# Designed miniproteins, single chains, part 102

Each design is a single chain, and the fold is of that chain. pLDDT is the mean over its residues in the fold that is shown.

## One batch from the design tools (miniprotein)

Design m3535
Fold by ESMFold2-Fast:
Structure m3535 (fold): chain A 96 residues (1-96)
Amino acid sequence: ATKNPDLLTKPDDLDLIKKRTDKKILSLVKEYLPDLNESQRIKLAYAINESIKYAKTFQLSGKAAVKFVMNQLKTDLSLNESTLKKIEIILNEVVE
């Protein structure tokens, strides 16, 4: 059970973050956001993965979970509209 909902952990080790991140999310971030470098893709995939876990602590699923994660990422990360739309596609693939 998670007691700390802080989704923005400063990465000490990219390999450790990558190991803690869902492989499907890592693959989809690489596919939809190829302009990001490897470090940026790993950090973003981790943030998505942690936000999905956090949404599950509120018993959210499907569309409600996607909306929650999108709002959390908008608050925690200064992402442009194009990147946010691609993240929404990724979330619809992994959540439903």
Scores: mean pLDDT 74

Design m3536
Fold by ESMFold2-Fast:
Structure m3536 (fold): chain A 93 residues (1-93)
Amino acid sequence: SMDDIFNQRRDAIRNGDQDAINDQMNRIFAMMADRGVDQDTINDLRNNYNNSDASTQQQIRDLIIQRMDAGANGDQDSVDAIISQIQDVLQSV
């Protein structure tokens, strides 16, 4: 089912599966681009994520899971807020 696939992806992200994390990060960067964030900024955020410490990477994983939960519930305002929070965290690296 779709719920089984969702739970499997959520658990993969929680367990530090880099392919699952990278897939979700690419989706988040695409959503940032759709909101008018320029490509140079997105490239900087991507580099900041790749160079971030374990604590920052854990924070980003938690935010990815929160975004997935909000998206599954149709809560677009929460999705938008979480994407902005991810941007702020990565700009601070």
Scores: mean pLDDT 85

Design m3537
Fold by ESMFold2-Fast:
Structure m3537 (fold): chain A 100 residues (1-100)
Amino acid sequence: SFEEELEKLLEEILKDMDPLERELARLLYEGLLRQAKATLEPEEQKKLLLEALKQIRPMIDALRETEGDEALRQAIRALRAALAGVSVAEIQAELDAARA
């Protein structure tokens, strides 16, 4: 399948990365896959996902140039929260209930 081809390309990208970069790259891939699959026509989805995979390494390098490893750690936290979805909403609801 096309998703299996993407996973193979991701694994090749991950081989040259440290553990922090690998964590961020996997989260970026998951986010991009979810967004593309939800909103785009299949032909455009394939093109954009292949282009997005090629941008992962440059994006990580650019983030590192801002605040080093701390920029990567902050991005990982933000992406994990966004991808958790319902879990984040449940935590927020519990906090709101505790304040009432």
Scores: mean pLDDT 72

Design m3538
Fold by ESMFold2-Fast:
Structure m3538 (fold): chain A 75 residues (1-75)
Amino acid sequence: RPRITREDIARAAAEIAREEGWASVTLRAVAERLGVSVGTLYRHFRNLDELKRAMLELEVEEGVELLEEGVEKVT
């Protein structure tokens, strides 16, 4: 069963931001990149602001591990 998670959506949005710029991130662009309907994204995010927050949360979460000088990396 195809399950698109909040993390999958945030990661796709982060890729768009890196390639086309932060301001180019829209629910429509992310839906097109993932091959899903915009309505599918609205199931996980109420609006674009929630999506951008999730992108920042994903980046901060990965960045915090570097700041804490983790001895092991799982990537």
Scores: mean pLDDT 69

Design m3539
Fold by ESMFold2-Fast:
Structure m3539 (fold): chain A 75 residues (1-75)
Amino acid sequence: DEEAKERELGQRVEDFADEGFAQAKAIDGAGATQRVAQAEQQGRVLGLQTKMDLGMAATQKAKEEAEAAAAKAAA
C-alpha cells in the first residue's frame, strides 16, 4: 500500500543521497572533495530532502567536469 511505499521511498532517498556524495568524490577526486563535504554538512542541518538535492547537484557537476576534461584530452 501507499504507506509502505512511502516508507520505502524515504529510506531509498537517504541511501541515494549518501551514494551520490560518494560518487561525486570518486569522480572529481581530491580537488572537489571539499565541496562535497560542505554539501553533506548543509544536508545534515537542512534535512534529508535538501541533502538529496545537494548530493545530486554535486554529482552532476563533478560528472560534467570529468567529461569536459576527457573531451579536452581526446582533442
Scores: mean pLDDT 63

Design m3540
Fold by ESMFold2-Fast:
Structure m3540 (fold): chain A 61 residues (1-61)
Amino acid sequence: SPEREAEIKRAMSAEIQQLQLELNRELEEGKFTTADERREAYARMLEEANEIRARAEELLS
């Protein structure tokens, strides 16, 4: 249903936004001092975001 699809997409967007806010908070606090540490943090966030998208895709199937 369109309502169910919208609900799933909103939940997905909210979870991804939370991940981005958490990473931004850590960056602001200076938790990553090297370029390598920042790259690893971004990579982990992208991996988690991809997992969230995969779950949403399964629900939309």
Scores: mean pLDDT 86

Design m3541
Fold by ESMFold2-Fast:
Structure m3541 (fold): chain A 100 residues (1-100)
Amino acid sequence: AEEKVREAGKLIAEAVKIAKSNPEAYKIALETEAEVTLLLMGATIYLKLGDKRGAARYLRKAAEVLRKGAKKLKDINPEASKKLEEAADLYEEAARELEE
């Protein structure tokens, strides 16, 4: 689970970097990254409490936020959109690993 969360984080950072060439895309990517970061803090709190199901729920919410960001980016920056969708898949896989 932790490896997939780390890989997803790298993809989100790459999406933000790619989106930088277009102000509208960059804003969408940054807003998406900010929302995901808050949800990951929630997941971390639940993991620290031993609540793997609570952590998985927050990872699934983060995946949903990434897919919404990807949809907004699809026509503006397809490459950044694709990276956010790949990151969402990794968070859903990490959530499944935590749910056992």
Scores: mean pLDDT 88

Design m3542
Fold by ESMFold2-Fast:
Structure m3542 (fold): chain A 72 residues (1-72)
Amino acid sequence: SVEEEIRRGARVAIELLRQGRTELAAIVLRKMAQYAEEAGMEETARLLREAADAARQGDIERAVALLEKLIE
């Protein structure tokens, strides 16, 4: 499902962020946000865009916190 793919992508992005690969994480998160938007998941797309912006700015703690809201 789209929700399951987004959760898997969020876990991958968190791992990239923990490794300091913030630019790659931001790229992945922006693509996931577009995918979520096309699927009608407006809140999820917004959280993914905010996480991508945080990653781009080097705010790893904020990016991870936002992504954890997508993972139970």
Scores: mean pLDDT 86

Design m3543
Fold by ESMFold2-Fast:
Structure m3543 (fold): chain A 66 residues (1-66)
Amino acid sequence: AAPDSRAAILEALAAHGAPLTAGELDALVADIVAHGARDADALAAVPGVGPKKAEAFLAALDDLRA
């Protein structure tokens, strides 16, 4: 992802109670892509993500789409 998009996602994640570093976000995105997760249940099933991070990630994406 572009650096500006990464910064926006990190800020939105922090606002939803799941603050991540850029490296942690890169690892999360790589895990999601590797597992082909497309929804909250699939994201929560990705190793290392869990339900709280999956919920925060989707909320952050919704903020960016608004």
Scores: mean pLDDT 66

Design m3544
Fold by ESMFold2-Fast:
Structure m3544 (fold): chain A 99 residues (1-99)
Amino acid sequence: MERAKGLREGAIERIKKDKSPEGVAEAMRALFNAARRGGLSKEEAKELFTDVAKAAVDILGVSNREKVLELAQKAAEHIDDPEAVEKYVEEMRKVLEES
């Protein structure tokens, strides 16, 4: 889907400009807000967030790849719950910081 592709490319570009755990967390927060406003399906959100998480772990060179991908998928599963999304994004930031 072209909309999801645009959101993915924008998030990845943001992460490339700020190669930090905080930069990834901010990119993910912006992406969740855009996905919710755009009415993306759960399946589209899960694919989108997994792709961005893969790019983030590659850009930052983290060793704990599986945990980062798991947290991105859990956040996407709870896309309609902003509190749950923020919890998983914050856990992802901590994993990236320790990796």
Scores: mean pLDDT 81

Design m3545
Fold by ESMFold2-Fast:
Structure m3545 (fold): chain A 81 residues (1-81)
Amino acid sequence: DPAALERENVRALAEIMLELVENALKNMTPEQRQQIADNLLNGDASSLSPRQKQIVDVMAEALRNDDLEGARERLEEIVNS
């Protein structure tokens, strides 16, 4: 089932992104996280699917706002939509 495979790939991406956000929140300064978030939001998203773009936006917001729990909840919604 191609839809099931796509959902699994989106879930794997969300899990990887959550780990990256958690590590960044623990190991980076607020200034470093702000710079990464700005680069993600200003990057070219034309090659990304709508769901992948939503994941990137969630990652950028989490890095900017120090909001790991909000990121987890939003990524779960994206994976299950």
Scores: mean pLDDT 77

Design m3546
Fold by ESMFold2-Fast:
Structure m3546 (fold): chain A 85 residues (1-85)
Amino acid sequence: LIKEAEELLEQAKKYLKQGDYKEAAELGIQAILLAMKSTDDKDIILKGIGYILRAIGYLFMGDYKEAAEVAIEGAEEIIEELKKL
């Protein structure tokens, strides 16, 4: 799960560099969801939910670049915290 989340995060970063912000945001959200499934830590899960909701909010408003940046940031933070466990 953590390895699969890292692979999705790398793909999200690749789409962000290509300017495919919507795809980057979707992959970043998927990376957060997979990372959250790898843990029972409620604080980490709540942080993941917060990042997903913010990214979805930006997607709904058509702010795809902001959505991608927030989703990628969230995935990086959640994966980093999981590695400390």
Scores: mean pLDDT 85

Design m3547
Fold by ESMFold2-Fast:
Structure m3547 (fold): chain A 85 residues (1-85)
Amino acid sequence: STVTVTVKTDDGFSYTFTLEPGESQTFTLGNKTYKVTLDENNVVTVTDLDTGEVIASGTATPGKSVTLNVPNSLLPSPIVPLELR
């Protein structure tokens, strides 16, 4: 069964992935590349590929969505979009 994983940053970016157990996806934020992995135990991890450090993790329930928040203190120079109000 697939799991919907949403990764959010404090600067307002949001990335959504659909993963099967054992699958991974990569995304880029600032000048770094991160990997989102769903393991066979339904544990979701977000890993910094330069350091191997896990920056966010959570447990997924099959058929449900999980949201992971990545703190800005673990992110290099986040890209902040210009918002017009």
Scores: mean pLDDT 72

Design m3548
Fold by ESMFold2-Fast:
Structure m3548 (fold): chain A 95 residues (1-95)
Amino acid sequence: MMKVKLSLKITNENGEEIASFEAVVETPEELEEALKKLKEIEELMKKLYENKESFSVSGKIETEDGVVNTGSFTVKLDKDGNLYIESSSSYLPEL
């Protein structure tokens, strides 16, 4: 029996939380709701890009079986307004 918990967090350059969401997905309707939240996060990221603000994103997927998948990356803006990924230790940690 599979229940999936999705977590996403955006932090600023100082490590302060700017936005987060959590969703428990057991049905297609709950998945659609989670995707709507992801769209809000995408809009926030676009706003941060417009404002030339640096941010980090971390995501987590958990199941009732205790399996955990995690991904994280850091996006920074140069003084010239160019976005670059500064560091991601492999988006898929080896289990």
Scores: mean pLDDT 67

Design m3549
Fold by ESMFold2-Fast:
Structure m3549 (fold): chain A 75 residues (1-75)
Amino acid sequence: SIKEETIEELKKLIKALEPFVEKDPEIAQLREELKEVLKLLEESDEHAEEILQALKDAKKLLLEKYPELKKLLEE
């Protein structure tokens, strides 16, 4: 399901950001925003598709800033 896929993608992205939160305030802020989105999804099915798109956009930004994260986000 879209919701299940989105939850797994959110969890992977949040985990991938963990090493960067101490040295990059923008990444720390992004991680907190993604955690809030994860909570919203767990409470409601209504926005899963829009959130999945936002996740893909966030991944693109993150990979532009930290290309080394590609392996962590795809595996």
Scores: mean pLDDT 72

Design m3550
Fold by ESMFold2-Fast:
Structure m3550 (fold): chain A 55 residues (1-55)
Amino acid sequence: MILSDEELAAVVEQLRAAGFSQEQIVAGFRRETEEAVARGELSEEQARRHIELVE
């Protein structure tokens, strides 16, 4: 997942407004973020920051 902090925050807000639980949002972002790090698309620090924004 390649999003700016602002874009990520907007997506999280939309998902919460749509009725997704925090657990569902966090699990989804964790999976996509881990795959992006494995492909070299995100740094580990960016991945951690993305997860923190959805907690």
Scores: mean pLDDT 72

Design m3551
Fold by ESMFold2-Fast:
Structure m3551 (fold): chain A 90 residues (1-90)
Amino acid sequence: GVVASEAEVLDLVRRREALIAELEELRREGLLSEESAEVYKETLRRIARLVEERGPAAVVEAQRRANELAEEAAAKGISDRKTVAEILLL
């Protein structure tokens, strides 16, 4: 089994913060609706909290939730495929 180190958990949290910033830029550029951007940001924050609260053991569950977010983003017509791919790699 993959036991993520504390450093890997912190890197995952930092990557989520970077994705939140990317979503804000996409919203500013008009590539995301305001509603979609807010939903994605909130979901990313909730996933980050899960990892912070439960540590390395939550990484697999956090990744599963990130994949669900990416599928929801695609279903809601997120235009930037790069953002969806980055969320999936989270």
Scores: mean pLDDT 61

Design m3552
Fold by ESMFold2-Fast:
Structure m3552 (fold): chain A 60 residues (1-60)
Amino acid sequence: MIRDKLLEIEKKYGVPVSEILKRAGVSLSDVKDVELIEVGPGGKSVRLTTTKGVRTVPLE
């Protein structure tokens, strides 16, 4: 479930699901996929595939 993936990211990185969605400019219902990615050395981000396109939100 998309929600469960976002909650695990919230738990691990301390960034609330609501903040991730707000930074991406989407609601939970817009999100089709969630992927944890490394954008640079040691940098973690969430890549959201949404109805509005791909959004990347930094976690660090």
Scores: mean pLDDT 79

Design m3553
Fold by ESMFold2-Fast:
Structure m3553 (fold): chain A 75 residues (1-75)
Amino acid sequence: SIEELKEELRELVEEIKKKLPELSPEQQRSAEALIKAAESLIEMAEKNPQNAELIKKRMELLIKQMKTFLKNAEK
């Protein structure tokens, strides 16, 4: 559901923010871009629920990108 995807995005944003001080400058720029994308999608979902299917697909893709980023950041 959209609510579950919003919750997962919020959790991933918090995890990335916690790691920011430990990241390289390049990783910090990537992290900030992902955080902004997540916040934008959450806002879109809250303001435009009629676009739920498109927003859901974008959220699922971003969740995968954020999880990959976190996995690579812990190497």
Scores: mean pLDDT 83

Design m3554
Fold by ESMFold2-Fast:
Structure m3554 (fold): chain A 83 residues (1-83)
Amino acid sequence: PPASTLVLRDEIEKFRKEIEKVLKEGKKKGSKEAVKYAEKSLEYLDKYIEGLSDNSVPRSEIEKLKKEAEKYYKKAVEILKKQ
């Protein structure tokens, strides 16, 4: 595989761990909204990973899934900061 594919895999793994950490903190603090957004972030990340293995999906659509995952992650983090 190209080096860029290995870097992307490492970035995805790190991002998943950060979302899972936020999900755990949201559950610990009883923040239903933070949990909801963290779960949505994981859902979009999973769709992004599936899209990366599908040659029929346009790159632009795959990148939108990544942006949605990042968007929901940021929303979850901001909610936790207010708790």
Scores: mean pLDDT 80

Design m3555
Fold by ESMFold2-Fast:
Structure m3555 (fold): chain A 101 residues (1-101)
Amino acid sequence: AITLTESGGGTYAEGSTLTLTSAASGDVREGDVLLWFRQRPGEPPVPVGAAVLDAAGRATVTLSNLTVADTAVYTSALVPPGGDPEAPAARGAGIPVTVVA
């Protein structure tokens, strides 16, 4: 089984930078792609970034120039090379981010 442990949630000031990290454990390989999605109430998930897993099984994405509209739950998903992003090998539980003016 693959587990994704997400970090970087919390409260951020408008105009600041958000750094989201997912740490994968289990049957992961260097070169697996981690996709990050923004999930807002009443909206479909929107892709916000992608990173290739490093040798330690971690991937980090950065969102700069935050606005209050960036307030959402952010979720990571692991896709092997040539895999289907609509059917990822693993999904994270989601991490809440609040942006304040």
Scores: mean pLDDT 81

Design m3556
Fold by ESMFold2-Fast:
Order: C-alpha cells, then structure tokens, then sequence
Structure m3556 (fold): chain A 107 residues (1-107)
C-alpha cells in the first residue's frame, strides 16, 4: 500500500541520518540530537497511527524538512562532506517524491 511505502521511505531517511551522525559526529550538538528525537517521533507516529492520504502527506513533509535540517547542520559543521551528504539526500528526495506523487493521486 501507499502507506507502507511512506513508512519505508520515512524509516530509510531516519536510518541515513543516524548513519551520517554516527559517521561524522563524535559528539552531536544538542540541536542535532533534538531534531533526531523529533524525526524518530514522527516516523513512529506514521508507523503506529491510521492516517488519511492528506495526513500522511503532511507528516512526510515534516519528516523531509527535519531530515534536510539535520543534514544542513552537519554540512555547516563539516563542509568537506557536502557532496557525499547531498548525494544521499538526492536518493532520499527521489523516494519521497515517488510516494508523494502516489498520495496526490489518491487525494
């Protein structure tokens, strides 16, 4: 289902962000830790609650925005990883865009 695809895409984004934080940051700033906690909460909410296609779209938007915000903070701390991080974000965006297109067709 489109909901299962939305959950999978959200979980992949969370996993990629956690991998980036673990790889690039020995001691993550509190701002990044707080955003990861918020991202985890939104992904869990998407996984556990029943939502309409419109509500799923809104949650995916929030998940994507937080994902971009965390990645941007990492790039600001370590600009040398910009290209590697942006490549990962491009793959995440591609998967999000595909699910968003499917949700828009159900609305």
Amino acid sequence: SVREKAVEVAEKALKKIQEMVDKYLDKPPESIKNKIAELQKLVEELRTREFSPREILELLGKIYDITLSIADEIIKLYPQYRDEINKALEEIKKEFDKVVEELDKEM
Scores: mean pLDDT 86

Design m3557
Fold by ESMFold2-Fast:
Structure m3557 (fold): chain A 73 residues (1-73)
Amino acid sequence: MEELRELLDKVQDVADRLSAQAQDAIAKGDFEAAREYLFQESSATLLAMGLYLDIKYNIESPEIVEKARELIA
């Protein structure tokens, strides 16, 4: 449970950083980079949602955990 919370926090940090990078790219007129960052942010947000559900309902989803660990590596 605590390990999943730490993983969730790290995945949320990745999503926040990607959001900031997308906003910076938009400000610079680099819409191609912004689009890529937004797509990656969406993927990170979906993984965070999956981890949140696992924590809330005390469920274990190895596939979601593995994908989240790959994201933060």
Scores: mean pLDDT 84

Design m3558
Fold by ESMFold2-Fast:
Structure m3558 (fold): chain A 70 residues (1-70)
Amino acid sequence: MSLEEKALEALFKALDKNGDGRITREELDGVAEALGISREEVEKLFPDGYATLEQLRELIDRAEARAAAR
């Protein structure tokens, strides 16, 4: 399994304490900082103030693509 899958599962479980399948913007802010994404970009990507598991995975993929380009 990839490091991304293991990290995603661990992060999702830690951030989704009530099991609603969503991660709040506050929790996403910490992940985004680790990925080099600004808080403003996180708010743009998740205007509802939360992200699903699939969106979190896409965020990581996007961050990696940007890091490779820069």
Scores: mean pLDDT 69

Design m3559
Fold by ESMFold2-Fast:
Structure m3559 (fold): chain A 93 residues (1-93)
Amino acid sequence: DKEKKELLEKMREMGVPESTIEKLEKYGTIEQIKTLVLIKELEELSKKEGKEETMNKFSEEPSIEEVSKKLEEEGYHELAELLRKAKEYEEKA
């Protein structure tokens, strides 16, 4: 879809690998991709605030549960729930 391609292009700009983008184009939902974009924006903000240690853990292949827990600790409870839904959509797709 056109909307998917625009979101995937934004993810490419944020440094997401092309192989991941190809998979998201085939199997991901727009909601899932939007959630991942928000996660990347939070990572960028955390680096600027000096929370790079937490972001480094995410770079070490974090699980959805670990990322969701971090979002909940930062007060982003709705985003954490969306991330879990995105994972469920991925498993069903």
Scores: mean pLDDT 64

Design m3560
Fold by ESMFold2-Fast:
Structure m3560 (fold): chain A 115 residues (1-115)
Amino acid sequence: SLEERFKEIVDRINRGEGSREERLAVHAVLFAVALYPGDPIKATAYAVSLLLRRFPDAPVEIIALVIRTTIEAQTGKLVPVEVAYRIAKRIVDEKITDPQKIEELIREELARAGL
């Protein structure tokens, strides 16, 4: 399942066994949270934008991980894996790299999910 793959990635990073790309994702989250500490959606959009700038071919699963982790870090709430994956897939399919457009997409999809 998506949840099992997500847990496996997090467990690897926590053990210091994360790939270069997985470590880059964590750095993007930390940097974005530092820049936008009071705005979880803006921080998430910037984290995704920073990841895609350095890793343009980032897998949907890694983008979904960044979305879920950034929101959890700032709000304490877990976004359902299917919602984070849907947002990430739209970013990849529509080739969105602009943080403002990513922010709009995140707001739209979270609102659709009742979050």
Scores: mean pLDDT 82

Design m3561
Fold by ESMFold2-Fast:
Structure m3561 (fold): chain A 70 residues (1-70)
Amino acid sequence: MSVPDLIASLSPEEAKALGVVSAKGPLPSSLTLSEEQAREILAKLPIEHLELLAKAFDSERLRELVEELK
């Protein structure tokens, strides 16, 4: 599965969670979804999909989540 196809297959909630976890810099406190809640949503995805997303986004937060789930 390619990364664009994977992103397109995400639910709106999962896509929002991906945006929160992959964000660079501090997250706004006005977000309806916390980083902790976003991590919980993404943790329900297959590990292989999370590894692809972490690599594509070059996100330390996503890599940390992947390592925690291994």
Scores: mean pLDDT 72

Design m3562
Fold by ESMFold2-Fast:
Structure m3562 (fold): chain A 79 residues (1-79)
Amino acid sequence: PSQEEIDREVKEALAIITLSVLEKYSKNPELRKLLQEARDAVAKGDYEKAIQYMEKALELASEEDRPLIERAIELVKEV
């Protein structure tokens, strides 16, 4: 694979890992659902939909979780 392909896969993997960890430790069922849907969308290559779910998740996220979701959005936008 090309370096560009590797970089894309790494960004996708980091976004999925970030969303998965936040989902695992979140106690808000609505936030968990949005994070799960965002992760599934990234895995399917539906980046626009993934960003929409992550933006909705930001509205429900704690101050501590918000920067991690923002980083996941940035990673997906760079794909």
Scores: mean pLDDT 84

Design m3563
Fold by ESMFold2-Fast:
Structure m3563 (fold): chain A 99 residues (1-99)
Amino acid sequence: SAVIAENIAGGLQSADGLVERAAKVGKELEEEAKKMRDHLLRGIADPSKIDEELEEASKHATKMVKLASEASLEDMLAIIGLIIGLLGDLNMYRILVER
């Protein structure tokens, strides 16, 4: 489906943007962002595991927010915004593939 392919492309771009923004804060946050991205990629590759992969991605998201909050309020708010957008994209993908 063209709609699913477009959502995957958008989600991957958002995940890469999160990793890039996290790298500006520090290496530990960048590594957590990469782990979150890897779980998103696994969920896209195997939709039967999408719920498990989304749960694991959310755990890394929680750690990223904590790490960003230790850096600055600006970094925390930026990371939260990017995480919310990315998790929203994956939830939309889940809805589309469970149809």
Scores: mean pLDDT 79

Design m3564
Fold by ESMFold2-Fast:
Structure m3564 (fold): chain A 60 residues (1-60)
Amino acid sequence: MSDEELVEYVRKNLDKARKLQVPGTSQTVVTVTLPEENVDITALLDNKTGEITLLDVRPL
């Protein structure tokens, strides 16, 4: 999958994501499992802009 497709998958699955607010910032670390690829996708969500930045894709 492309980085753009991974970002779109994270955005569509935010309600199922594991979330960790970064203290003192508008940023939340979100992790979503993609079962088809057997990976966890970790991204940074800016709570003010809605921008999603990919951080890591980890095999399970």
Scores: mean pLDDT 81

Design m3565
Fold by ESMFold2-Fast:
Structure m3565 (fold): chain A 84 residues (1-84)
Amino acid sequence: MILPPEIEDIDYIEVEVHRAGPFQFVHVLKARTEEDVEKAFEALSKEFNVKVYKSPKDPRFGVVQGDHNLEGKYRIKDGKVEKL
């Protein structure tokens, strides 16, 4: 199983975006399922008009492609993105 062991009985996903030079990386902090991670990346992509590429090796990581600075923490619930 590729899901984090600290999965809570929660109805939201939390992610953190880090900037390294011209690139941005998303790290999943809290999620129940891999499907929730896919939905969170889709919600971020739609909200900020960027592309989010999930890591094939670890579903907790992705790459953000776009000019918007998304650095910070976000909560995604019911397809809605909220900056923490």
Scores: mean pLDDT 74

Design m3566
Fold by ESMFold2-Fast:
Structure m3566 (fold): chain A 93 residues (1-93)
Amino acid sequence: GEENAKIIQKTADELLKLAEEAEKQGDNEKAGIFESAAASLTGDIERLRETIDKYGVDNVSKGITTVSQALADNADKSIEEQAEAVLKAVKDT
């Protein structure tokens, strides 16, 4: 349903805000992880490419892997719980 897309987008927006705060603090590793996590959640391939160029492949790979693992570990739960699990896992990284 369209509801699921809205939940995913809200989580991606929160991750992008965290990426901006990390960048302002000079934490390029966390900025890359948060931005790549957001791009991975929304399937934004263009943003993902830009994030690789800006923050490096290792940080992007970590963001993508964290999202994929959190979704897999919570596949039996609601989309809202999956979104919360992704946000928590990425923050804990």
Scores: mean pLDDT 86

Design m3567
Fold by ESMFold2-Fast:
Structure m3567 (fold): chain A 88 residues (1-88)
Amino acid sequence: MEKDPLIDFLVKIGVADEETARAIAEFLKQNPNATVAELQKIPGVGRKTAEIVYTYTRERDASKLKLADEKLKKQLEEYILTGKVSLD
């Protein structure tokens, strides 16, 4: 079981448990361009979590991931985490 940056990110912002984050990482390994709807089919993944994962993955190639990740985490922590991120 490898510790991926994505797993760490999702767990830190409270969007998903380690098990759910791992399932997302495995799914993306097979489907790197998965849509939000496809991500939602993963057990335990709601729309908000799927959208976060989708955005995070897309920004990876922009070379702004480090900066964007910091801003994204803060936005998500203030809004989504407090507002029941993985409820869906």
Scores: mean pLDDT 66

Design m3568
Fold by ESMFold2-Fast:
Structure m3568 (fold): chain A 118 residues (1-118)
Amino acid sequence: MEELEKLLEELEAAVAALEADFEGSVARLAAELRANPELIEPFIARQEEVIEKLRELLKIYLKEEDVEGLERIVEIAERTAAFLAAVAKEVPELAPVALDFDILAGVARLQIGVLKST
């Protein structure tokens, strides 16, 4: 759990840094991936690993009825999905992984709704 929570904290810090210059960060990543297409598949694989780890953390927070933890997963997943969707306008190969983050956010939000209703 500590390792997964550390990942969440690191992702929150990384996304906050990207959002400080959202348009510039999107443009830089899109340019890098277009210049080096061989990096696209490894990048997608790394993002899918992040999604799997966040799914593990979601299951833990759901079992513990940790609404605040679930809200953190929603926030980071939505912010990451928005960033990757923006990059996907220039690098379409990223569209499926952006959608996977959006689906994760939707699942977490649904679980929050259930817990708050109980």
Scores: mean pLDDT 86

